# Designed miniproteins, single chains, continued (3), part 7

Each design is a single chain, and the fold is of that chain. pLDDT is the mean over its residues in the fold that is shown.

## One batch from the design tools (miniprotein)

Design m8225
Fold by ESMFold2-Fast:
Structure m8225 (fold): chain A 98 residues (1-98)
Amino acid sequence: DSTPLLEKALEGAAKLGKVVAHFKGQRITGAEPASEEEQKEFFEKAGLDPEKYVLKVLHTEGPRGEIVVAYPEGMEKVAEVVKDLAERLGRSVALTEK
């Protein structure tokens, strides 16, 4: 039963602002900005305005091998790009508005 763990993860995601997230039983324990190099590469590949958005790395606790991906509400088209980056880095990530 992952429902209580998902609820706690949603509380952590509230710190990221208005985002859609898929937690898969993960709990967010912290977030930090991605490196300048990772930000530049992501924004170039995603075709997004770097003045409007910031890419964050999430620190998570929960089932091993599951990653959290978060992105602004209404930006379903970038969800796949964020997910691919998270899987490539082996880390949970969030794209948020500035």
Scores: mean pLDDT 68

Design m8226
Fold by ESMFold2-Fast:
Order: structure tokens, then sequence, then C-alpha cells
Structure m8226 (fold): chain A 62 residues (1-62)
């Protein structure tokens, strides 16, 4: 469901923000966007929140 994907993407974003890129990417991949999840985690680490939000959204919608 969209709600479940959004929850997984949010968890991925939170873990990535805490520096746990592997766990962050894994949750975003479960949301359906392995490539976008990884890019979102990298953007969070770089401090690019706009890019991170865009990729996390794409991961949730895949």
Amino acid sequence: SADERNRLAALGYIYAAQGDLERGAAYMAKAGGEEFGRRAAEAVLAGDWDTASRYAREAALA
C-alpha cells in the first residue's frame, strides 16, 4: 500500500539521517526504490535535503 511504502521510505530517511546509510537504503529498497533509496541516503549525508526528499518520494512510489 502507499501508506506502507511511505512508512518504509520515512524510516529509511531517518536511518540515513542518523548516518546508517546501509539500513536507510534497505528500507527505501523495501519501499520499491533500491536505486532511489541509495541516492536519497547519500543526499542526506551530503546535507542536500531537497534532493533527499525527492529521491525518497520516488522510492516510496516505485
Scores: mean pLDDT 71

Design m8227
Fold by ESMFold2-Fast:
Structure m8227 (fold): chain A 80 residues (1-80)
Amino acid sequence: MSPVEKKLEEIKEETEELIEEIENNELTVEQLIGYLLRVIGLELDLELLEKNPEASEELIKEVKELLKKAKELLLEKMKE
């Protein structure tokens, strides 16, 4: 893997781990806010990587969909 592809895979793995944690645990509002801030941080990292010409468009799209899923799941949990 290129260094850019490796970093995209790392963001993907962290996002998947966050989704699993959110789905499998009863979280407080404070914890949900903490996870939301982590997702926003990952979105910012992805935006920077997206500007690299070596970044796979398909992998970027896949990671964007996972980050969107994580945010939607967090928002639904906050609504109860």
Scores: mean pLDDT 82

Design m8228
Fold by ESMFold2-Fast:
Structure m8228 (fold): chain A 60 residues (1-60)
Amino acid sequence: MGLLARAIEDYTATKPDELTLKKGDRVKILEVVDEYYLLVENLKTGEKGLVPKKYLELIE
């Protein structure tokens, strides 16, 4: 079972490899890239990209 998270705030992609999220969007965590970024898949759109960790909350 992959780790699930949700966006706690809207995030707008600033680079081509980043993902835009709306507050409340559910994502699957695919990879921990570094200290600041996760590679995720948006479960609503199927899009994959990098998002800052601070915009995501793990779902229990």
Scores: mean pLDDT 82

Design m8229
Fold by ESMFold2-Fast:
Structure m8229 (fold): chain A 70 residues (1-70)
Amino acid sequence: AKEEGERLRRRVERLLELARTAIAQGDLESAQKILEEIERLARKAEELGDEETAKFAREAAREVREGIAA
């Protein structure tokens, strides 16, 4: 359980870095696909009862959505 939450968090962190890079390069199609993946990981964290990882993933998804809309 704890190891799975740590792996989910690490994956969200990696995806957030990739999304920031895509947004900076104007690649909004890639940023949108990464957003969808982060939202899927947020749901998975919620299903596992990992509220901290779910909250982090939701905040990451918000940052990516705002970057796409800018």
Scores: mean pLDDT 84

Design m8230
Fold by ESMFold2-Fast:
Structure m8230 (fold): chain A 66 residues (1-66)
Amino acid sequence: MEKKLEEEIDLALARMAAAVARLMASQGKIEEAIRFLEEMIERLKDSPEAVEVLREELERLKRLKE
């Protein structure tokens, strides 16, 4: 139960982080958004589903930078 709750919290944090990163990118802060997502991936690395959400957004932002 405790582990499942922790995983759900990590997923929610990842979704919020992705939204914040998108907002930063919309303000032209694409490199800061990328760094923020990389930091969040490291913090949530034990939660594969959360990491997947963050990696998807990171790939999107890298595409925008190019």
Scores: mean pLDDT 80

Design m8231
Fold by ESMFold2-Fast:
Parts: sequence; structure tokens; C-alpha cells
Structure m8231 (fold): chain A 82 residues (1-82)
Amino acid sequence: MLEELEKKALETLLEDARILAEEAGVPLTEELEELARELAKELAEAFLKGLEGKLSQEEFNEKLKEIAERLKKAVEEEKKKL
């Protein structure tokens, strides 16, 4: 189950990274792809902990917000390099 969640989270975050990069006018770099993989693992783990009752809905929502902000900041940093 964790591997399935991690795979779906990766697809979602890679797509989000691609969209944000296109919007910012930057290429989807290896650095952004690596970050998306890292964030996907964190997202899958948080989701699994939520299902197990080890993470509250509020904590999960905070983690989603954190992940989204980290990805956005990374795209902004790549844009500044151009």
C-alpha cells in the first residue's frame, strides 16, 4: 500500500512541479524532479499515518500546505537563476 501511495503522490507532485515550472517560465530541472520525489515520499507517509490514526486531519492539511510551499519556493529559486 505505501508503495502504491508513493507512486500516486509522485505522479501528482511531478505534474504540479511541471505546471508550476511552465507558469514560471522555467524548465522542469532534475533538481525540481528530485524535490518532487522527496515531497511525494513525505506526502505518502503522512497520508498513511492519517489512515492509521497517527496524524490528525489538521496536521495532514498543514503538511500538504508545507509541501506545496516548498515546491513553489523551489520553482521561484529556479526562475531567479534564469
Scores: mean pLDDT 81

Design m8232
Fold by ESMFold2-Fast:
Structure m8232 (fold): chain A 57 residues (1-57)
Amino acid sequence: MGERLEELGRLIRRGLDALRAGRYREASRYFREAAELAPGLTGDNLRERAEELEKRA
């Protein structure tokens, strides 16, 4: 177990790297994928952030 958490962390890191590079569309996609792996409030927060970034793209 923990594979799902490792994938979640990887997607969040990729999203942050894309965000830092100004690639809002890519960042939004990574955070949306991460939201699907995270339960509850964490998933909701990641999805909300992805939607916010998509509006800036």
Scores: mean pLDDT 79

Design m8233
Fold by ESMFold2-Fast:
Structure m8233 (fold): chain A 63 residues (1-63)
Amino acid sequence: GEAAVAAAAATAERAGDVEGARLLRQGASRNSPDAARRAAEVVTFAVRNGHLEGARAAAREAT
């Protein structure tokens, strides 16, 4: 949902992945809410574990 995407985007921004955060927010408005939520969960996990490239890939899929 929108709240999960917003939380993941904020987490990505704090980790320095500003572009990934922007793509997540855009993706949430263009794609299925369920797909955007799943991508946000993957991005949050990747960012927390230092895998910024994985986070960016998940954000692009949400778009």
Scores: mean pLDDT 63

Design m8234
Fold by ESMFold2-Fast:
Structure m8234 (fold): chain A 80 residues (1-80)
Amino acid sequence: SAEVQELAREILKKSLEIAKKNLDEESFKKLKEEAEARLAKVKSREDLLQLVAWIVRKLLELGKEEAAAEVAKVTGEALS
């Protein structure tokens, strides 16, 4: 729905702000491009949660545990 897409855009914006502060420019650019492509496919709350889980996993793979935790926290706050 349009409401889910708007919420997904807000969560992605905040998640990318966290990622930008914690990643080098090339890693950030790649994450942003892949996340934006995934955002375009979000049609449900489940898709939104899968997008966030993907971002968290990518940050963990890059050794950014605190950034991953902050993304999860921001998502939980936006969904409450």
Scores: mean pLDDT 87

Design m8235
Fold by ESMFold2-Fast:
Structure m8235 (fold): chain A 62 residues (1-62)
Amino acid sequence: GSKYASLDEWIDELEQKIREVYDDGEAEAANARAEIEASESKMFTVLQKMLETEVLKQQRAA
């Protein structure tokens, strides 16, 4: 028989597969994203402070 007897059956199968894949990978993907965002925010703050420190150092050397 046909694999897709109706559009609704095809949609239900896709939603089920998406949910299973999403649920299995959701925690890992969320953790990885959170770590990247936290690292980028900290890196930006450190770079900002380093730039300000170098400007002040140059002013003190004059």
Scores: mean pLDDT 68

Design m8236
Fold by ESMFold2-Fast:
Structure m8236 (fold): chain A 73 residues (1-73)
Amino acid sequence: MAEELRERMEQVLEQLKEIAETESLEEAIKKVEEVIEEAKEALKLEKDEEVKKVLEEAIERLKELKEELEEKL
């Protein structure tokens, strides 16, 4: 489960970067914020420590992406 989740988060990060390049920075930022919120809600409900670590890492990487996109505005 944790490995599958990690792979999905990598795919989500790549998709968000593509949106930033092809759509708009503002739209990409909104989508990143939505994914962060979903991951935070999942983290609150999760009991598996390995899955929690993957979610925490994903949230941190999403926040870094958001900051990077905001700096480019």
Scores: mean pLDDT 79

Design m8237
Fold by ESMFold2-Fast:
Structure m8237 (fold): chain A 103 residues (1-103)
Amino acid sequence: MPPPTPAQRVEALGRAIALMLEGKPDEAVEFLRKAGLPQLAETLRELYEAGVDPRSLARTVANGLEDAGYKEAAERIRASTEKGDPEGVRQAAREVARQLAAR
C-alpha cells in the first residue's frame, strides 16, 4: 500500500485516541497498524503498557497539531478529551483531515 497521506494520518490518530478513551487500546493499536502506521501503533502500545493516561496522549497530539497551525482543532481535541468525549475527538480529527486534503 502507498504510505498514508497527512490527512489519513490525522484521522487515524483521532480514531485511535477515541478508541483509547472508550477503553479499547488494543483496537486503537490494531487500527493504526491497519491504517499503515505500524511504528506509531507500536509506540502507542508501548505507552499504553507503561500506563500512560489516554488524556495525556491526546494532549500530546493536540500540542503537535497546534504547532502545525491547527489551533482550533487542537483546542477541540483537548476539550473533548477532558470531557471524555470520544466522538468529539473523532470530529475534530476529521475536520483537520479535511483541511489537509484540501491542500
Scores: mean pLDDT 75

Design m8238
Fold by ESMFold2-Fast:
Structure m8238 (fold): chain A 86 residues (1-86)
Amino acid sequence: SEGVEKLKEWLKEKLEKAEELLKKAKEGEIDAEEAIKELEKIIKEVEKLLEWAKEHLPEPVIKLLEETLEKLKKILEEVKKYKEEK
């Protein structure tokens, strides 16, 4: 499960980066548009990995990727909502 632990750490880092982008956008440290672009980039990376994982990795790992992707998409929607309210 060494590969699974590395994947969990990588996914955790992506979520932490996404949460930091949301925080920086809300605090005015970065433009909401820039935060959206970076979040969409992260989401695309995880989506590509998920497509590969569906054929190569066991179900619990696929589920972890799907749950992480759902969390990332929720963060993206929060940034989009903030941009519309600004």
Scores: mean pLDDT 86

Design m8239
Fold by ESMFold2-Fast:
Structure m8239 (fold): chain A 78 residues (1-78)
Amino acid sequence: SEIEELIEVLKDPNASREEKLQAAARLYQVLLEKTTDPELIEKFRELYEKILQALSDGDEAAFNRALDELIEVAKEAL
């Protein structure tokens, strides 16, 4: 699954910030293609923005929290 491969990059401690930014952007795009629910689209946008902010700040705890929530929402809703 493309989603599983992208999550693997995002959880890889050896992946660069740039690789994680690209993986996060692609994951967000793929998730948007799987739903037309406006509430779910807004939730994915919110979590994507949190992931981008955490990567910008170098906040590993915030990054892992936002990523884990994104995975949970996607798993439950898709």
Scores: mean pLDDT 86

Design m8240
Fold by ESMFold2-Fast:
Structure m8240 (fold): chain A 74 residues (1-74)
Amino acid sequence: SRQGASSSLSQIGNDNYSQGRQGQQSGSLSNDQIAQLYNGSYRSYLIASQISGSDSNQQNSDVSRQNLQQVLQQ
């Protein structure tokens, strides 16, 4: 279902974001690895938003995109 697909993508987005944030805070991941995680989060939330029309998923994709851009500038 569309709701199931959106929920799964939102979970993937959250998992990628959480891993990126943890890697960034601990220093255990390279900037490239952190960028890949935030990019995965951004894409998953964006697709979830397009399926469900959820403002929450749109906002989460925007946050992930912003964090991705910040990492790519360092």
Scores: mean pLDDT 87

Design m8241
Fold by ESMFold2-Fast:
Order: sequence, then structure tokens, then C-alpha cells
Structure m8241 (fold): chain A 58 residues (1-58)
Amino acid sequence: MKKDKIIEAAAELGKEKGQLDKEVLEEAAKKAGVSVGEVYKLFGSRENLGEAATLKYL
């Protein structure tokens, strides 16, 4: 599931950096095998992805 892969990648990267910034979003998309545009299509915003990732590693 692409959405789950993006969330897991973002959670791992966010944990390493302590935040979900623009660069982390790009890296999460690449690790999940999707484009940054597809991340925005699935989550709507970086903030929404950040919330999903935060819940995953909490």
C-alpha cells in the first residue's frame, strides 16, 4: 500500500531529524517509490503527512 509506505518512510526520517520538513518529505516519497506530487495527492499537505507519521512512531 503506497500510503502506508510513505507514512512509514516519513516516520523513520522524521524520527532521525526530529521534524518533518520539506527535505524529509522528498526523501519519504523517494523511499516509498512515489513522486512528491503523489504524496500531496494522497495526503493533501505536508502537515497531514506529518500528523500520520507522528501517530505512527508515537
Scores: mean pLDDT 74

Design m8242
Fold by ESMFold2-Fast:
Structure m8242 (fold): chain A 64 residues (1-64)
Amino acid sequence: MSPREKVLRLTLELVVGSTKTLIEHMERNAKPEARAKVEEEIKKMRELIEELEKEIEELKKKEE
């Protein structure tokens, strides 16, 4: 495995962790009138996390 692939994997893991923290913050601080819009944004972010987690798994397979 190349050093670049390892750095990319670690960076993606950090982004996923940070995004999960952001989702939790948005759920706690959403105003009632913005709830539906916030839930839609959170859904999109969760879909992005799933895509990034798939990329992380592919990178892990290359590490042996």
Scores: mean pLDDT 78

Design m8243
Fold by ESMFold2-Fast:
Structure m8243 (fold): chain A 61 residues (1-61)
Amino acid sequence: MIDEKEVKEAFALIQIAISKLVPQTPEAKELIDRAEKAISEGKYDEALKLAQEANRVIEKE
């Protein structure tokens, strides 16, 4: 059975990959960098939130 933290890590990585498919603003790049750092620190929930925020900035939500 897949652990919830493992699922959040996968979603964070997917969101980061999606954000890298489009031109990045400096703000979006900073959020992506923070998300990747959070993953390296085992903070998958925070990483997912930061990656989603980066995608939101790109979409001009």
Scores: mean pLDDT 72

Design m8244
Fold by ESMFold2-Fast:
Structure m8244 (fold): chain A 68 residues (1-68)
Amino acid sequence: MAHPTLLEAEIEIAMARIAIAVGDLETAEKQVEKAEELAERLRKEGLTEAAEELEKEIEEIRKEIEEG
């Protein structure tokens, strides 16, 4: 099973994607910020690869929010 912190981050990312799909970019931004905090926690716990994968996905979502 996934690490609890990683699972929480994946849920926040999924919620951000749903928010983007319905045009709620403000909610998407808040969900992405939560995912960023969780990715930083993963890095501090030594799960560097998982944190890097999350950071890439977060960066992609942030660009979608900013560029419309």
Scores: mean pLDDT 80

Design m8245
Fold by ESMFold2-Fast:
Structure m8245 (fold): chain A 81 residues (1-81)
Amino acid sequence: MELTPEEREEVERLARERFIQQAAHILGISPEKVRELVEKHGVDYVLELIAEKYGPETARFFRKQLEANRIAAELRVRRRR
């Protein structure tokens, strides 16, 4: 059954929060700073920062991690039904 708009918003929020924690750890900056960058410039900007520091392969890995975070969050939200 399809997710409601509210459930989809929660999935995106949970996936984004986990990505923020992962990106903060690899970049050596605070999660609050990563959240600010995502809100102002989007996730792709943070991935570009990772690519500049560690190379495009590492950025590609984190793009895949964001997708995995969405899948995990969707399963978690679906379990509450």
Scores: mean pLDDT 81

Design m8246
Fold by ESMFold2-Fast:
Structure m8246 (fold): chain A 107 residues (1-107)
Amino acid sequence: MTPEQLAAVRRAVELMDKGVEALKKGDYDKAIEYFEQAVEEARRAGPEADPVLATAYMLLGEAYYKKGDYDKAIEAFNEASRAAERAGLPELAEYMRQKADEIKKKK
């Protein structure tokens, strides 16, 4: 990674940490805001950051699920699955697909 790409990964991780703290406090809207920013930073870092992107989308999906926005939760988990597949993490990709399918069945 370039220094710029590495800085973007570091920002994504810091944003995910802030989002997790917001989730613990039940502030789902603030958690979503942080995780959306983390997704942007991970995308900016490029394909080498696909594992970070997968994690950011997974956390975004969890935040939407807790808020009750099931359609956006499904979209986020599907994006997490795609990023995990690109990262060479097929078990994580399958887990994310299963989470999306479980939410679809709950509707």
Scores: mean pLDDT 88

Design m8247
Fold by ESMFold2-Fast:
Structure m8247 (fold): chain A 56 residues (1-56)
Amino acid sequence: SEEGRRRQVEMLLEAAKKALEKGDYERAVFYAEGALRIDPDNEEAKKLLEEAKKKL
């Protein structure tokens, strides 16, 4: 369902943000990539992925 996909993306974005705040950059990459697998055009996920990769 579209709503189910949206909820999964939101959860993954929230998890990526929390991982970045904790300095867990590998986990942040994993969650942001997970969001992009569901929504490849998600700009927030792309930004989180780039931010996390710069810290690795």
Scores: mean pLDDT 88

Design m8248
Fold by ESMFold2-Fast:
Structure m8248 (fold): chain A 55 residues (1-55)
Amino acid sequence: MKKLAPILAEFLRLVADVSRYMAEDPRFTPEVREANARAAELARERAEELERLAA
């Protein structure tokens, strides 16, 4: 049935949103914020890749 790709893409977009939120939160150290910013970019890129492959 292979309908998991859209669900995984949605999950990765949520991960990207949360990581981006953490990257912008001044309560975290600059190092943690940089790591979360990179994680957000990677998750967003992977979500877009999955969406394109599912299309």
Scores: mean pLDDT 79

Design m8249
Fold by ESMFold2-Fast:
Structure m8249 (fold): chain A 98 residues (1-98)
Amino acid sequence: MEEEKQALLEEVDRLIAEAEKSTDPRKPDILSILRDVKELIEQAETEEDLRMLKKAIDHVRAALESDDPFERDVHLALAEIYVAVVKIDLENRRKRAA
């Protein structure tokens, strides 16, 4: 778990640095998604949550590498969905543990 978290945090930090250098009009949205992913990686308690966050990271990377605005928007939407799923899972786990 901790080794997987560290690897994902390093990947997110690299993508944040890459996004900050981007001239993409979606830059604020990309940075917002990456910051949410970073916070969720630290909070993740299961390998499944880390797998979902890895999918979010992969979609952000695909968005940054895409020259097609439609493909970029689709990848960002998918990244936001994976982030939302992890947020819902963590909130439900917190409520059941309380």
Scores: mean pLDDT 84

Design m8250
Fold by ESMFold2-Fast:
Structure m8250 (fold): chain A 66 residues (1-66)
Amino acid sequence: MTLKVTGVGDVTVFIGTVLRLIGDPRFKVTSDGENTYIIEVTGSEEEAEALLKELTSDPNFKVEKL
């Protein structure tokens, strides 16, 4: 699963989440412009769905499933 994630609220919350994902070997994180990142999930389908649910439930993020 590949996700496009944009920070639309609290910058501190957004940066903290992005740094957490960069440190996790299950995720490949690539910059895609200003305050936008592409996240490729290399783990299980269940982990991909869990991340999608986590990010879409947070009002500080705009998430698109690619």
Scores: mean pLDDT 80

Design m8251
Fold by ESMFold2-Fast:
Structure m8251 (fold): chain A 108 residues (1-108)
Amino acid sequence: MKEIEELRKELVEVAREFAALSPDPETQARYRELAEKGEKAKTPDELVEVIRELVRVLHQEGARRSGSTLPAEPPEIDVPEDASIETLKRMVEGLRAAVEAWRRQRAA
């Protein structure tokens, strides 16, 4: 339970940071929606769904910013159907790395 709670908190923080970094109000709203959904997540399956949606939104944002300071295409993150806690941690770490990369591009 504690591992799922910590992972959920990290996922929510990442989603909120993406919302703060996105210049597009519609995309900001979607990240905030995902943060709220993540706060309510109680199972690994629910966390997987939030991660999948975050990756989808990131991919859409990357495509929209083609030719900008972000990479034209964000790396595809495959989320397995039977994601373990360890797998979910790696996925959240990947999302955290993406937000930090985005912050560095914005700071430049």
Scores: mean pLDDT 69

Design m8252
Fold by ESMFold2-Fast:
Structure m8252 (fold): chain A 62 residues (1-62)
Amino acid sequence: SLESLFQQIDDDAEALTKAFGEKLGVAPDPDAVIAAAEADESLSVGEKTAAIFAAKLAKKAA
């Protein structure tokens, strides 16, 4: 259903935010992940964009 799809997107965004937080060595907090991703010049543009987008979606869902 559409509701299940929205829940899956939300769950995926939270899971990605946690994964990026772990990779960047920061707390699984969306704001911390966004700040770390923006500051990390070693990340590709795609990785940085994905991390920031996932974290923003997770933050919006809270």
Scores: mean pLDDT 73

Design m8253
Fold by ESMFold2-Fast:
Structure m8253 (fold): chain A 57 residues (1-57)
Amino acid sequence: GPREAIERFLKAMGIELTPEQLDALAELAREGKLTVEDLEKVPGITKEQAEKIVKGK
């Protein structure tokens, strides 16, 4: 599913997220809210991680 695809993609970039962070990221992706600003709202995601995720899409 989308969560598994996101987890695999993030691991390829060296980013390890908790299940809760992955669920939040999958919801933001569904809403089309994949900006650095939106990703920073997820608890425990750093600005550096958010920037890598946005550039990777």
Scores: mean pLDDT 76

Design m8254
Fold by ESMFold2-Fast:
Structure m8254 (fold): chain A 69 residues (1-69)
Amino acid sequence: SASLAALSASLVKLFLGEDHPKSLQLAQELEAYLLAQGLTTSQQVFANLPQVAVKLGELASAQGVVVNK
């Protein structure tokens, strides 16, 4: 879905910042995850935002992107 692709891109942009080299790949991987979980609407994604944020962190780590704490 174009809307889900746009939402995935926006979430990745929020997480990594603008124009990150891995942003397109992570957005596509996040969209695939959301579809696999049946999270196809923005309302469903928002209701499960903590789960989505954890998964985005895991996907970013798998691509070598580390979040410093």
Scores: mean pLDDT 77

Design m8255
Fold by ESMFold2-Fast:
Structure m8255 (fold): chain A 70 residues (1-70)
Amino acid sequence: HHMEEQKRKEFDELMKEAETAIQKLREAGNDKAAELVESLLQEARRLYEQGKYDEAIEVLKKAIELAKSA
């Protein structure tokens, strides 16, 4: 019944984690990786606006993984 609300909360948490990862990348001087992660966040937001929560969450997870491996 509240599956959409749970996915929205997961999306919000992942967005915050990705934003933190972007800041860490910029502090490390890795601006190129930070820009790539930011582009993925924009794509995730578009998917979220279309109601494609699962796809948006997967894009954010991929963005966070990319940031941690950079």
Scores: mean pLDDT 83

Design m8256
Fold by ESMFold2-Fast:
Structure m8256 (fold): chain A 92 residues (1-92)
Amino acid sequence: AEREELEARLRALERELEAIEKEIERLKREGKIPSEEETQELIERLQEIAAEARELAERAADDPELKARAQAIAERALELAREVANMAEAAK
């Protein structure tokens, strides 16, 4: 039961992160810079994904596969947040 719940939560975070990554890639390809409001919203959501993934990694302490998966999601979300922030700064 616990493992199935963790796997379902991780799948949901992975899908959301993939959707955000595709949107960021689209913006880069089109040479579009998100507004200051859109930039802040993206960064905040990515930070929320990272925080939730870290919590799931702690819950998965006894499952190395799920823990590694959760840690990868957290790291990827924070990397994207930095990338979005850098895109906004480069546009100034």
Scores: mean pLDDT 83

Design m8257
Fold by ESMFold2-Fast:
Structure m8257 (fold): chain A 56 residues (1-56)
Amino acid sequence: MKELEEKAKEAVKNHIEETLERGKEISKEEAAKGVIEIAKSSKYAEAIIEEAEKFA
């Protein structure tokens, strides 16, 4: 379980950074909020939200 949560956190970090690089019009805060909304429907919601909050 911990390994999957760790992979989820890394995926969130990479996704936010990639989204910011691709869409300069998207703020760091908006990218993080988008990830949090998607995470709410995931079994890894807590780990994903915690990682995304580091960018907001």
Scores: mean pLDDT 64

Design m8258
Fold by ESMFold2-Fast:
Structure m8258 (fold): chain A 73 residues (1-73)
Amino acid sequence: SSEIEAAAQALFDALKKQPVFLQAVGDLARQLNYDVERLARALGMLDPNGPRPVEYHLAVTRELLRLLQREIP
């Protein structure tokens, strides 16, 4: 959905403002073999008691991974 895409883009843009963090997250994604659930857990994004369900955060993480794979060689 556009909401998920916007959330992932906002996270990616925030990471781009700190290139060291962008590279670190990209390296972590590679180390985790681009596993969405493992990356979401490592980034502290899985909060079942948060304002959105876990499935939302997994979907945002999947979109973030897509952006990372396209922008980081």
Scores: mean pLDDT 82

Design m8259
Fold by ESMFold2-Fast:
Structure m8259 (fold): chain A 99 residues (1-99)
Amino acid sequence: MIEEVKKKAEELYELLKKLSQEQAAEVARTVAEKLRELGYDKEADRLERAAQLALQGLMSPEGVGDVIYSVLLKLAREGDVEDALKVAEVGLEKAKELL
């Protein structure tokens, strides 16, 4: 359900706020890798760009969270709820590992 994706995306956003820009970039790259494995190449490219910007100090951890949130909700709205949940879980696991 879309509500489950939103809840997981919000949880991930709150964890990202506790991370450094370098750690947020690692979460973004992990999410991008999972998106690419699932065939979401454009969304993966967007997260790879977010990771690069975070590493350059041009995007906050919250900014990375906004990009991930946007991508997860887009997938859910387009009917890819199960894939959105898989991507969110991988992001959550990486964020928790870095804390």
Scores: mean pLDDT 88

Design m8260
Fold by ESMFold2-Fast:
Structure m8260 (fold): chain A 93 residues (1-93)
Amino acid sequence: SLAEQLRQRLLDNSPSVLEGLKNNEIGRLFVERLTEAVRAGTVEALRRARDELEREMRERGVEQSTIDEVRERIDRHIRALELARARDAALNA
């Protein structure tokens, strides 16, 4: 899942402080919120999850390069959903 890929990316770039983040309550909320947004499949849910995840990571002192990578992955998924919806709308117009 996207949530698991983002969690793994945090681990791959992780000193122990980032490991603590993903294994504490905040880390669990990130994975849960992102998983729910991905399952919902709405651009709005993903944008909310993206913005909240970025804010929480920034507040916890996560390295900016990691925050940027996480944001780009979510934005790529949002773009894929928007393109899929536009294509479906065009075919059913």
Scores: mean pLDDT 67

Design m8261
Fold by ESMFold2-Fast:
Structure m8261 (fold): chain A 110 residues (1-110)
Amino acid sequence: MEEGVEAIRFAIYKPEVERLVDEALKKGLAEQVEELLRYARTTPNITIEDLVALLRKIVENPLSTEEIRKLVDEIAEKNKDRPLSPAVRADLEAFLDELLERIKKYKEEK
């Protein structure tokens, strides 16, 4: 309803994030994905579209956890003038927490 484009984009890209996380896990990239999601959760101004772009990079080319953090920092800096609404940020953080629990269980099952 309100929050317009941000809420609509979150709803559209949420399934793509889930698909890319599953693909990365199948490729043995659990540590890279976990680092991305943990770091993004603590970093302001990261959108769900940015997560899709970063997950695609991880799936296409193996990145170190340090390289992932640098890319997240660069995106947050570029997005300084476009902060997320508190409600959309809260939804994103809840979604990231859900994905991190899924990854933790996956790593425990090996």
Scores: mean pLDDT 79

